# Designed miniproteins, single chains, continued (2): the designs that were tried, part 14

Each design is a single chain, and the fold is of that chain. pLDDT is the mean over its residues in the fold that is shown.

## One batch from the design tools (miniprotein)

Design m4464
Fold by ESMFold2-Fast:
Structure m4464 (fold): chain A 61 residues (1-61)
Amino acid sequence: SEQVDIEVEMGLELIRIAINKLELSRLEKSGVDDTEKINELRKEIAEHERRVAELERRYQA
């Protein structure tokens, strides 16, 4: 089922977002001035959130 395939892919993207948000939170709380890693995590979170939004649109169609 296409809906099941979309649900699985959406679930995987949400897991990726959760992992990256947890890592970002850890870095921010630690006070580590790792600007490169922080910027990388923010970019990855934004990219995965865009993919979730696209999958959600396809699921609602």
Scores: mean pLDDT 84

Design m4465
Fold by ESMFold2-Fast:
Parts: C-alpha cells; structure tokens; sequence
Structure m4465 (fold): chain A 65 residues (1-65)
C-alpha cells in the first residue's frame, strides 16, 4: 500500500537504490511504466537524503489524492 511504501522509505537504513525502487514501483502502478522510469531517472541524480525527501514528498502527494 501507499502507507506501507511511505513507512519503508522513512527507514534510515535504506540505500538510495532501495528508495528509488520503492518510489518507481508506486508511480508505475498508479501512472504507468513511463512515469515510473521518469521518477527513477530524476531521483538517481540526487544524493541519498535528497532522494529520500523527494520520494517522501511524492508519495505524500499521491496519498493526498
């Protein structure tokens, strides 16, 4: 679920790749494969903490829909 994905991303032990995979999966399921790939590409450019913050913000915006 979106809530489970958000809780997982907030885990400080996660790697950048794990954070990207969680965000990509959520976006892919909701908006399709291309949207998931765009999210992966954008998050891959960021640092670990920037990617975490961006992913949390993105998932919260999706949850608020």
Amino acid sequence: SLEEALARIEDPSLSKEEIIEIAEEVVREKYGETAGLVVRHELSKLSLEEAREAAIKLLREILAE
Scores: mean pLDDT 84

Design m4466
Fold by ESMFold2-Fast:
Structure m4466 (fold): chain A 101 residues (1-101)
Amino acid sequence: MEKEKEAVLEIIKLSSKMIKEPSMEVVMGILAVQHRAASGASDEEVAALVAELERGLEEAGKTEEVIEEMKKLSEANLEALAEEALRLGASKEEVEKALKE
């Protein structure tokens, strides 16, 4: 539960940043946290996979499209992510801190 709570709080923090200052760097950050939480892969394995995905998107000319899509998803999912963090035992203060940073 603690690891799941930390992952959701990190996704909230990155999603908030994506809404304020959308960038491919923030998209890659969100995907890295999600992949670590889902697969249990090492930080090095996740970083390599994310770098390969970023390169593929740049080569396909889809960087701007992916940024726009992730911003929309972040806006749509932020409330649900906050509710999930609370369900996993996060305090309102922890959620507010994640949204502020």
Scores: mean pLDDT 78

Design m4467
Fold by ESMFold2-Fast:
Structure m4467 (fold): chain A 87 residues (1-87)
Amino acid sequence: MSEEEKQKQLVEAFAIAAKYEAQFQSLEDLKKSFEKLRELAKKTLPEEIFEKVNEMIDKALAAAEAGESVSKINEIIDKGLQEILEE
């Protein structure tokens, strides 16, 4: 597996995890889960890719804090994933 392919798979895994957490967690638990995902992404991804994952998490978290639906949060995550994968 190429390094690029591995990075794309990791980003997809983070997006799936974030969508799963958004579906099943309270807002407080969701915030904690997203911060853990951010920490893992920072340790596992190159800085350039991490910046994009961090932006995706920030947008999703802001929507959750604003009381947006799980569907809206998932849309934000899907858009972030698409933007990262378009490179």
Scores: mean pLDDT 78

Design m4468
Fold by ESMFold2-Fast:
Structure m4468 (fold): chain A 55 residues (1-55)
Amino acid sequence: TSRQIQALQLFLQGKTFQEIGRILDITESTVSSHIVSAFKELNDDLSKLPALEPV
């Protein structure tokens, strides 16, 4: 969960999955999984909120 939040924050700052992986010392695939999980979780609960879908 903490790692998902860190990855999401970096992604929202305009970092690429590769850059986030480098910063967090994890693979790009792991970053992608964390970002997708974070967006899915937020969208399920806060689907009415804009600006998280377009990337």
Scores: mean pLDDT 70

Design m4469
Fold by ESMFold2-Fast:
Structure m4469 (fold): chain A 90 residues (1-90)
Amino acid sequence: SEKEEIKEILEKAKKVLLEIIEKNGKDEELIKRIEEEYEKTLKLIEKGDEEALKEAAEEGNLFARLALFFKEYGKEYVLKQIEEYKEVKE
């Protein structure tokens, strides 16, 4: 299902972001924020609340933004965006 594919992609994004944060000094407050934003986004996807998902993305929730990009541009586009987060450290 689309919801399951989005959740899988968001889990991959979370893992990439947490690895980047750990490599850059392991900011525990930032880790907590990433985890909270991830959990909030999963709940919104489960409810199918697209308006709340847009609001969360506008508030700076990266996972909500990636979920909306999946709906607009598809899986391969979002996977490429996630890989680009790693490249910022080259």
Scores: mean pLDDT 81

Design m4470
Fold by ESMFold2-Fast:
Structure m4470 (fold): chain A 59 residues (1-59)
Amino acid sequence: HMEIERRREELIEKALEAHKEGKLSQHSLYLQQVRDIRPFDKEEAEELLRRFSAVDVKK
């Protein structure tokens, strides 16, 4: 259980990094890999949206 959650968190961090860099394709790919391990529940999805909203994206 903890191993699975750790791997998902690492992929989420990579998705956040891709989001910061404006790499939308990589961002989507990493999030898809997270969902492939285990789909997001409602609370996880809400937390994830807050995390992405806190990231300032420079164009």
Scores: mean pLDDT 73

Design m4471
Fold by ESMFold2-Fast:
Structure m4471 (fold): chain A 104 residues (1-104)
Amino acid sequence: MEKLEEASRNAFAAAFLTAVLNMLKKRGVLTDEEIAKLEKEIKEKYDKAKSLDDSLKEAQKNIKTREERLFVLVTYEMLSLAARHMGDEELAKEYEKLTKEVEK
C-alpha cells in the first residue's frame, strides 16, 4: 500500500506540474530558468513514479472495489500523460494500454 500511494502521489505530481507548465508557457509568463526548474521537477516525480510502477501492476491484480479500480486507472492515466511529456512514447503507450485493461 505505501509504495502504491508513493507511486500515485509522484504520478499525479508529474502530470499536474506538466499541466501547470503547459498553461503558464501558453501565457508567456515563465522565464527559461523557471521552465528548466519545472521540467527537472516533472522528470524527478515521473522517474520516481516509474520506478514504483510494479506496485500499480500488483494493485491491478488485487482490485476488489470500484474505488480501487478508479484509483489504479487514474494513476496509469497520469503516468501516461507524464511519459508523453518526457518523450517516453513507448512507456506512454504501455501505460495507456494498462489504463484500457483496468477500464471495465
Scores: mean pLDDT 84

Design m4472
Fold by ESMFold2-Fast:
Structure m4472 (fold): chain A 90 residues (1-90)
Amino acid sequence: SKNELLEEIRKVVLEIVEKLEEKIKEAIKKGDKEALEKYKRAITLAYKVLTLSATATPEQQEEVLKELKKAKESSVEELIKILEEVIEKL
């Protein structure tokens, strides 16, 4: 159902955010300002995907879920590109 797909999307988004928050902690410890801004941008994009997915069709939600699962396993640079492409299609 649409609500079940949205809950799965939410779970994957929260997993992505948790992973990025751990990377943010390490970037702060290292004083890596460029990495910090990149990870913050990725978190912002992930939440934007979740927000836009709430009003998407079930077919769009299935595609979003597929892309988010791919993004979760990708580099941060690839994650950002995938999230931006998903947002453009929503």
Scores: mean pLDDT 88

Design m4473
Fold by ESMFold2-Fast:
Structure m4473 (fold): chain A 61 residues (1-61)
Amino acid sequence: SALEDAQRDLANGRKYLAEGNGAAAATAFAEAYRIAKEHGLPLVEEARENYEKALAAASAA
């Protein structure tokens, strides 16, 4: 389902951030955000916040 796909992408993004890979994390969070936004899921804000955080981490590296 779209919810399960968005949750999987959020989980992958968090894993990549923990591994120090901000770029891969940003990609995963961007996909979660896209799915959540398209399907009106309650994950839109969480995905957006994590995406912005991952971009900042990628830019600092």
Scores: mean pLDDT 84

Design m4474
Fold by ESMFold2-Fast:
Structure m4474 (fold): chain A 90 residues (1-90)
Amino acid sequence: SMAAVEAAKERLRERARAAVEAGRARGLAVGIDEGVAATARELAALVKEFLDEMTAAGAAAEGEAAATEVSREAGRLASEAVAAARAAAA
């Protein structure tokens, strides 16, 4: 159902935001590049899990659109976090 797809998209968005924040914290502890790499790996894993779930539910096209939107949003947040960390280090 549309409601189920929207709920799954919202959960993906929430988990993606948490992954970006975890990557930011990791970057502060061990280095920005390591935080970026960890964020990218976690986001890729979350997207794969979500797409597999959407495909199994018969909503592959809706899943691809949702994953693209959430990945773009998460990428923007990750870029903002990196810019803030670099500015704080200057």
Scores: mean pLDDT 84

Design m4475
Fold by ESMFold2-Fast:
Structure m4475 (fold): chain A 107 residues (1-107)
Amino acid sequence: MSIGRESGARIAASGVRNQALRGLDAAVESGSVAEAERVGEAVRREMVGSSPPEAAEEARRYGDRVLRHMVAAARARDDPAEFERHRRELERTLDDLRAALSAVARR
């Protein structure tokens, strides 16, 4: 039973990660911070709206961090060092989300 719940959490986290990173890449390519905001807000809304009550507070926190780092990275697109810093923080936030969802799934 626990293994099935953990697998579901990992698949969901992987989907969010792919959406966020591809969305950031598209926003950088188009030069649009507004696109990064739109994708980040969509990811945040999906995470909060699809989460069970015991995970909703955590999903909101991680969704807010994903949005913030996506916007910060898109704004820093002309500064490779700052862009890499914000992209790394985004990836770290997505890894933390995966760990948090796995922990909830083990309950």
Scores: mean pLDDT 75

Design m4476
Fold by ESMFold2-Fast:
Formats: structure tokens, sequence, C-alpha cells
Structure m4476 (fold): chain A 73 residues (1-73)
């Protein structure tokens, strides 16, 4: 298993949802933004070093922003 960690996009409140998509656009993990504006998503079956896309959404399902992350061991 791998993990993707990062800082939420500017302006995303704590409790926002981060959905991580693989290279095919399939959801591979999700987490919530913590009180420090950070998130950590477990990515079962994703190899370390893989580039993934993290999509931050609010409580109404609006996309607040996206980031490219690298999966870590």
Amino acid sequence: SSVATGTAVPGAPAGSTVIVLDENGEPVGSATVDADGRFSVELPGVAAGTKVTAVTIDADGRVLGTKTLTAQA
C-alpha cells in the first residue's frame, strides 16, 4: 500500500473531502482535510512513485481545486 499526503488548496476549510484519482480517473482513496489544512489518503494497490490527482470538494460537492501528488511507501 501507498499513501498520498498534502496540503489542501488555499481556502479549503477543515472537513473538506479529498478524493484521489488514479491515471485512469478512477477513485482510489479519499480523506478529509484536517484542522491544519493537511490530508493523508491511504492508496491500497497503488505503487510508490505513482502520480495521482487529488480533487478537493466541499460539502455541496463543488470542486475547490486539484493537485497532482506522488504516492509514497
Scores: mean pLDDT 79

Design m4477
Fold by ESMFold2-Fast:
Structure m4477 (fold): chain A 94 residues (1-94)
Amino acid sequence: SQKAQIQAATQAYGQTLADAAESLGKPDLAQQARELAQNMIDAINNGDKSEYSKSTARSSGVTLEVTLALQEAGKDDELAKVTAALKALNDAES
């Protein structure tokens, strides 16, 4: 089902973003990524489209901070993983 695909993609995205933040030595940013992914999963489970949209919008800030830091650090492999996970989430939402 589309719901199951979105849940799996959201979980993978959140974990990938958290792992990337940890690789940068940014545990607070990793915790923010985990909390936002959990909020998105909870919203999906509750059928709360409004909360899902708000959590997704908030995740854009964390994603931008992580991706810019990965680019500055030259962590191309981690950047590719974050980009792939985000694409998978966007594809699942389509």
Scores: mean pLDDT 84

Design m4478
Fold by ESMFold2-Fast:
Order: C-alpha cells, then sequence, then structure tokens
Structure m4478 (fold): chain A 78 residues (1-78)
C-alpha cells in the first residue's frame, strides 16, 4: 500500500544517512536489516547505500595515502 512504500523508502534513506556518516555503522545496519522484517524495496535501498558507503571509504583511504605522500615530499623539500 502507499503508506508502506513511503515508510520503506524513509527507512532506506535513514539507513543511508547513518552509513554515510560512519563506516562502523554500516555493519550494524546490515545486520539489523537482516533481522527486521523489511520490504524488498527497503532491502534494495539499503543494499545501494552499503555499496556507496564502501566506495567512499576506499576513496578516503586513497586520499589519505596521497596526503601522506605530499607530506613526505614537503618534508624532503625542507
Amino acid sequence: MEAERKEAEQMGKTGELALRQDASKLKEAVEAADKHPVTEYAKKLLQEAVERVKDEVERGRAAAEQARAAQAAAAQAA
């Protein structure tokens, strides 16, 4: 029904927001979703959020490595 669809979509967005803020919450949200009776639509939204957060975490690691290399280059120039 219409109310069910809106509730499922809001649950997915809430999960995505939490997952984007903390990678550690990613694992908890996935486990919680697996335990709770969620609609297939909500499960798809959560799965998309999981994939996006994982990509962002990996990009963050690459950025950190580049920053470390830049610091080393600056220290060498000094």
Scores: mean pLDDT 63

Design m4479
Fold by ESMFold2-Fast:
Order: structure tokens, then C-alpha cells, then sequence
Structure m4479 (fold): chain A 62 residues (1-62)
């Protein structure tokens, strides 16, 4: 649902601000079709040094 998506995106943003990138990725994987999820997941993966996975996520967001 939209409310569940918004809550997951909000929690993922909070995790990213705290530097909890693995937690952010886990939350965002629950809403993989949302464009915000793809962009945030790409950023989190990049911060974790998973550059190839980050590039794949950025391509899907476009």
C-alpha cells in the first residue's frame, strides 16, 4: 500500500542519515518498484562500496 511504501522510504532515509546503509538497503528491497527506492538503494550501495550494484540500481531508476 502507499502508506506502507511511505513508511519504508522514511525509515530508509532515517537509516541512511545514521550511516546504517545495510539497514537502508534491506528496507528499500521491500519496495523495489518505487523510483525513490531505486535512487536511495543506489546511494546506499555506493556508500557501502558495492559500485556495480549501485550502477545497476541507478540504471533502473532512469
Amino acid sequence: SEDETENLIAEARKAMRAGDYEQAVALLEKVPDDPRSLELRAEALWEMGKYEEAEQAFRKAQ
Scores: mean pLDDT 82

Design m4480
Fold by ESMFold2-Fast:
Structure m4480 (fold): chain A 90 residues (1-90)
Amino acid sequence: MEEQKRDEELLRKADVARQAIDDTEAGLNAAVASGRATPKDLQAAADAYREVAETLERLAKESKNPEVQQYLRDVAEHARRLAERAEALA
């Protein structure tokens, strides 16, 4: 696959992950605010966010484009912060 096409695919995967993270965080925040979030739910969310972060960090290494690498790392860092928050609340 051509390098440019690979970078476009990596950016698409990062955008999908970012949207999924945003949607999950909105739902989790609502559950926490209503007192309905269980420690198990919070731990499952933390595990899911961490898996997304690890995947994006690995994918960032596949690109040699600094902008693509930075975008994937920024999304991964956001996911790691959400994982740490969810784990701390569990």
Scores: mean pLDDT 83

Design m4481
Fold by ESMFold2-Fast:
Structure m4481 (fold): chain A 83 residues (1-83)
Amino acid sequence: LVEEAEKLVKEIERQAAEVKRAVEAGDMESARRHFEELEKAARQAEELLRKLAEVDGKKEEAFKLSSRALQGIRPAVEALEAV
């Protein structure tokens, strides 16, 4: 669960950076594809982090990873707000 959640948080960070790059380049088709992957990763991360929070001794790790996921989407949000 922890390793799977960390992998999804990293994927969120990666896809958000790709959305930002695509938006800045004016490539709205690429931005849309990466945003769809970002949404998919975010939904999967939410489910895993919810399960991780219910595991004894893992609540702190779940909160930390949740915080990272929320910060990780910021590049995509900022880029889309600038359009």
Scores: mean pLDDT 80

Design m4482
Fold by ESMFold2-Fast:
Structure m4482 (fold): chain A 97 residues (1-97)
Amino acid sequence: SLRDQALRKLAELFGLPVSVLRRALGGLELTPELAERLLAARSKEEAIDILAEHAVREYGENAAVLLRAKAELISDPKASELLREIARRAEELLAAA
């Protein structure tokens, strides 16, 4: 599926197993449009920007808080760290708006 292709692309960019990414991103609605944007990403930083923009679009001002809350519930430290990186970028985007 397009979702599975996007998760494999993220695994390459982040240097993480697909299983870690499924845990980290399981609560995000990975739409076809989001998946296509992620497949076009050339770096970890670009992928984090895309994911943060999507989170802000879906959750508004609560994006960073919700991502950090999910990070606290995830036992995998690498999945938790990724969610905190996305949350930090979402917070920066909200502060700039």
Scores: mean pLDDT 83

Design m4483
Fold by ESMFold2-Fast:
Structure m4483 (fold): chain A 57 residues (1-57)
Amino acid sequence: DIERVFAEAERLKEEIQEILNKKDFKSLSQLAREVREALDSKLSTSSVMFALVKAAQ
């Protein structure tokens, strides 16, 4: 569920913004994988990653 991913992204927004400022896409991918696992999300890791980026903007 994308809504749960956006809610988690809001909690993590400062961490996501720091990762994006450094352009550390490896850390971003790892965070997306961790969020996907924590939420047992049906979304792909790539979809979660895009949702995290969008929420942090």
Scores: mean pLDDT 80

Design m4484
Fold by ESMFold2-Fast:
Structure m4484 (fold): chain A 82 residues (1-82)
Amino acid sequence: SEALREKIIEVAKEKINASEDEARRLAEQAMRDYEEAKEIAEKRKKEFPDWSPRLQADAVLAEEVAKGKYHLGVLAAVLILG
């Protein structure tokens, strides 16, 4: 989502003092990882069939962030957008 990308840029600039170009690169990486997490979430639908695809994707993204795959700025963005 474009709104998610824009929010990641905003949080990166505010929380880790990233330049606009750095924030955009971070957002692009996070969006790529988010799309990958969505594919993994589809496989997890069997475990949580009552969860929407978005909640599944958000849960997988949060798990990957918790494993240290992303920087703290992206973690903050995920927690805010939720």
Scores: mean pLDDT 59

Design m4485
Fold by ESMFold2-Fast:
Structure m4485 (fold): chain A 56 residues (1-56)
Amino acid sequence: PLLVYKDGQNLVVLGYSYSQDVLAQLKYTPTVIDSIAEVVERAPSMRDGEGFILTG
């Protein structure tokens, strides 16, 4: 899975082996999604510390 999250003004994408330490830095519990199209649709409205786990 990919972790996609907002860090200030930047969108950060991490591959399969992201750690629990990274998850602990998020301000909000990541939403699990299965479509990259949902990431693209949601990205413009993401808040600092908000993230998605992309599973498919």
Scores: mean pLDDT 73

Design m4486
Fold by ESMFold2-Fast:
Structure m4486 (fold): chain A 100 residues (1-100)
Amino acid sequence: SSADEEKKALALAAASDVQAFLKENPELPEEVKKELRELIRRLVQAVNDNDIETALEVLEEIIKLLEKIAEMNKDNPELQKEIEELIRTLKRVLEKMKEL
């Protein structure tokens, strides 16, 4: 359906935003970068499999991990702000996908 195609496009845009964040923040701990890359791969795979329910679940996992990273980086206000802005963007994507 056209709604399903729009949901897939939104999920792929979200994956791209998280990838851009990782590229712009190479100083992040390797374990954190690895976990985010794995979640991005799972999100893209869910979209390729036409599994919108899994895509939504993985996007929620990405948001939760980003919230945890923000809490762990309270001593870095610039990084915390970037993560909080990304979280807001991803939450908007998630809400739009659920409403379509």
Scores: mean pLDDT 89

Design m4487
Fold by ESMFold2-Fast:
Structure m4487 (fold): chain A 59 residues (1-59)
Amino acid sequence: SLIQQAKDAVRVLHEAGYNKQQILGLLAVDLDPNLNPSLTVEQRDAVLQAALEVLNSLP
């Protein structure tokens, strides 16, 4: 699912050495409706919430 892909991407980016601010910046770009108009508002909100929960769980 799109939500699961976003959650996995956050973990992979963190393991690759990206810090939380860098990951948050990448999420903001990927979920920007002007840059990536293929997602609905509901899909963006669900993906962002799930990704942030994973990001906030990381050390």
Scores: mean pLDDT 78

Design m4488
Fold by ESMFold2-Fast:
Structure m4488 (fold): chain A 92 residues (1-92)
Amino acid sequence: DKYVEEARRILREAESLPMSEGQRQGLEMLRNLLRMLVEQKASEEALELLREAVRLFLEAIKLEVNGAPQEEVRKLLSEARDLVLEALRIAN
């Protein structure tokens, strides 16, 4: 499954970056959600949404590492959260 493979690749990339405790917990939550959706045989649409959420989460971490304003980081994290909620709604 290409979305699962892409999400796992992005999660591995995020692990290489310096992260706050909250961001590390967020990464673990996303990893656990990916495992859950795969176990439940979630639709391709739900997996695609979760992959996009993981991508935005990585982008937010990269922005924070590069000293971007907290508001921009929070906006991406909020968008990632909304995509997670949409993926969960579609999956169940």
Scores: mean pLDDT 85

Design m4489
Fold by ESMFold2-Fast:
Structure m4489 (fold): chain A 82 residues (1-82)
Amino acid sequence: HSAIQAKKLEIVNELIRSYSIAQKNNDTKLQAIVLEASRYLTKSDYKGLEKTLEEGRALATKNNIEDAKATLDRGLALVKEL
């Protein structure tokens, strides 16, 4: 396995966690942002992914969803290693 593929899998796991947290909090906008992030990841568009994760993090911070902020922060850190 390449280092890039391992990081992409870790990002997928953080996106899955973020989506589950958004569903539990009934935050449909955060759900949409996480789905958009997963589309950028599938396309290997790391700049689009980074921007979308930053938007998600800002929304999670505004809505005080600490668990989602944590998962999105980890995802963003992983993207910066790509």
Scores: mean pLDDT 87

Design m4490
Fold by ESMFold2-Fast:
Structure m4490 (fold): chain A 60 residues (1-60)
Amino acid sequence: TALDTIRNTFQAQLDAGVSMSDIKADVQRNPALDDAQRAAIAAAQNVDQMANVLYDRLVA
């Protein structure tokens, strides 16, 4: 699914040594996100939470 693709992309970045903070900073640069969604990304504790925010905004 598109959600699985987003989650797996973030997990691959973590596996490659990219920090959660760097992934969050990059995701928050997306102009399609609003301020509430950027706050949700910043508050995300894991890859699944970040993937759900992006899926709801960009796909669903």
Scores: mean pLDDT 80

Design m4491
Fold by ESMFold2-Fast:
Structure m4491 (fold): chain A 100 residues (1-100)
Amino acid sequence: SNVEKFKKLLEEFLERVEALVREAKARIAAGEDPVEVAKEYQERLLALENEFNAKFEEIRSKMSEEEKKKADELLEEFNKKLLELQDELQDAVEAALAAR
């Protein structure tokens, strides 16, 4: 179904964001400048969002109103997970800045 395809894309997007956060945290832990790492993370996240937005729009254009409602509910759940990942990176940045 279009809802299942949308959910799979959200899962793929989240996995790639998790990888970016993991990489950024590892670089900060290795002693790289947390400000520069955070900047590069935001640039990579924007590129990733642009890539996935095109794919989401393609699937969403084929959805019924009922399917779109289910997709919006899935987006709310995934946005909560995305915020948790962003908070995790922000905590790492703040901890590194406090140590310098």
Scores: mean pLDDT 88

Design m4492
Fold by ESMFold2-Fast:
Formats: structure tokens, sequence, C-alpha cells
Structure m4492 (fold): chain A 80 residues (1-80)
């Protein structure tokens, strides 16, 4: 469920658990894809990528979705 994955993500961020945050993001994006569609997920990812770029983070255009989610989790932990 989206709500469960979101709570798991917040919990992992508070614990500074990069692996747990990454796993929660994977589940969250999978649930969003199933319920809201791939286009919605692409829009969310684009927004997050644009945000990271504004913070001066280099985003490799060949980065996989999984690598992107890992990067997002690491960034959020640093700024939590």
Amino acid sequence: KISEAMLDYVDALQKKDVEGAYEALLKLFEAMREQLGEDFVDEVLKRDIDYLKKQGIKIDPNLSREELLKLIAEYDIKNR
C-alpha cells in the first residue's frame, strides 16, 4: 500500500537507514505505478530529478530507476 510504504520511508529517514529508505521507495513507486500508472510515476521522478539538479547534484542520464531512487533516499537522509 502507498500509505504503508510512505510511513516505512519516513521511519527509515528518521533512523538514517539508507537501505530501508531505498526499499521503502521501491515499494512506494511500485504501488504508485500499479494504482496511478507509469506516466504519473515518470512525472514524480522528473520532479525529484529536477529538485536534485537544483541542489547541484549531477544526474547521469544512463542512471536506472533503482539507482535514482537510491540517490533520492541518500539525499533525503542527509537533509533530514
Scores: mean pLDDT 77

Design m4493
Fold by ESMFold2-Fast:
Structure m4493 (fold): chain A 93 residues (1-93)
Amino acid sequence: GLLEAIKKLKEEELEEFAKRAEELLKKEEKEAKEKLKDNEELSKIFELSLEAAKYAIEAVKNMHKDEELAKEYVEKAKKLYEEAKKLYEEYQK
C-alpha cells in the first residue's frame, strides 16, 4: 500500500517532502480562507480537509521514527477526509 511505498524512501527524503508539503499547505490555507470567506459550508469542508492533510504530513514525518504514531495520524487523516467528503456530498444536493 501507500505506507509501504513511503517507507522505501530515505528518511531525509521524507523529511524534505514533509517540510515542502507544510510550506505549500500554509500558502494554500491562507489563499483558500480568503476565497471561501463568503461561503460558510465550503469553508467548513476546506478546514476539515486541511486538518486531514496536516495529519498526513505528520504521519510522513514520523514514518521512520515512530511507525505506530504515523499509523495513528493516517487514521485521523482518513476520518477527517471522510467527514469532509460527506459534507461536500450534502452541499451538492
Scores: mean pLDDT 76

Design m4494
Fold by ESMFold2-Fast:
Structure m4494 (fold): chain A 75 residues (1-75)
Amino acid sequence: ATPLSPEEAAATLQAIKDLADKAVRSEGSEAANYITAARLLAVGLEVEGNTDAAQQAKDYIDKAVAELKAREAAR
């Protein structure tokens, strides 16, 4: 596959970060839906060969998931 342009990769990475931020501000199934959407976009970056952007996306999503799990464990 042809990698996204740097501008397109940056825009996709920002969209992933926005989705992860929304997930952290949400609860239950809504949070899970935002994480799923973010992960699908991150897989798209990896498949297209945007490896650096994909890694940044995964790291950001992993932090969001850790925050959600910590919040759930505190209930």
Scores: mean pLDDT 83

Design m4495
Fold by ESMFold2-Fast:
Structure m4495 (fold): chain A 82 residues (1-82)
Amino acid sequence: MSGNERLARDFVSDKDTDLSLEEKAKALAEFLNTLSNETALAVFKAIRKELEKARPEEAEKLVELLLSGLSPDKREYILSNL
């Protein structure tokens, strides 16, 4: 759990990479595609929670970008188990 929370915080607060949040969301979706469905769901939930807390206006857009970058099967699994 703490590792997923750290990943979510680093994703939201990382100002040192010169990457846009949209580019980070795409890279993170690719990473989630390499994980098991259960692990990807846990990471996704942690990211959504941190985004809603830190960047509420951007949270919905970034969540949509994450979901669109996922494989259809993984996206279906996450949406069905939210």
Scores: mean pLDDT 73

Design m4496
Fold by ESMFold2-Fast:
Structure m4496 (fold): chain A 93 residues (1-93)
Amino acid sequence: MDEEEKERLLERLEENRKKFSKESPDFKARVDELIDFVRTNDLATVRKRLAARRAAEVAALAARLQRERKLPPEVARAAAETAVNLREIALID
C-alpha cells in the first residue's frame, strides 16, 4: 500500500516534470530533488520531510522576497505561501 502510494506520487512528479521543465528551471530543479528524495526514502519519512521542507521553503522564499523586492514581512509571507501552494499543486496534480 505505502509502496503503491509512493509509486503513484513518483508518476505524478515525473509527468509534471516533463510538462513544466522548460517553463521554469527552478521548478525542474525542485521536482528532480523531490523525485530523488521519494525514491530513496520510505513513505513515512517522505511525508515528515515534505512537511518540514514546506515550512522551510515558505520561510526562505519570504526572506528572499523581503531582501530582493523590499516587500513588508506580512506581504512576503503571504506571497511565499501562495507560490509554494501553487508549486505543490503542480507537483502532485
Scores: mean pLDDT 67

Design m4497
Fold by ESMFold2-Fast:
Structure m4497 (fold): chain A 76 residues (1-76)
Amino acid sequence: SEAERLQEEYDELAERNVKLMKENELSEELLEEIKRILAEAQKEAGALYEAGDLLGALRVGVEMQKRILELIESEK
């Protein structure tokens, strides 16, 4: 199903991000940006979940993980 595919994508991206964060010393500025992205996504996903849009909430989660991945990979 679409929900299963989104959950798998989320899980894969989340595992990659956790690994990258453990293997790299992120700057304080980068950590603050990640924290901001997480807070925004939690608020948006929470609103969608409360409205009964579970697929929308999952999509927000996937997009959040992609943004975090791109941010970490862009660190130099």
Scores: mean pLDDT 83

Design m4498
Fold by ESMFold2-Fast:
Structure m4498 (fold): chain A 92 residues (1-92)
Amino acid sequence: SMEEILKEIAKQVLEGLPDFEKNVKNSNVPPKELTEEDKKEIEELLEKLKEAIKNKDAVEFGEYTALLLNKAAEYNDKKALKELIEILKEII
C-alpha cells in the first residue's frame, strides 16, 4: 500500500540521518544566516510535507523531505530538523 511505502521511506531516512549529519559536518561548509524569508520557506515546506503524508503522495513526500534536510543542513536549523524527525517518527 502507499502507506507502507511512506513508512519504509520514513524509516530509511531516519536510519540514514547519522551518516547525513556526519557528511554535512565533514563538508566544512559554514552555515548560512537564517533570514525571516528562509524561516517562512522552511515552514511552508513543513506544511507541504504534512499535506503529502495526508494525501499518501510518496513522490512529494520524498521531495519535501530532501528539501527540508538540505535546508536544515545549509542553515544549521536544529529546530526544523527536530520537527522533521518528529513528523517522520509519527509515520512509523
Scores: mean pLDDT 83

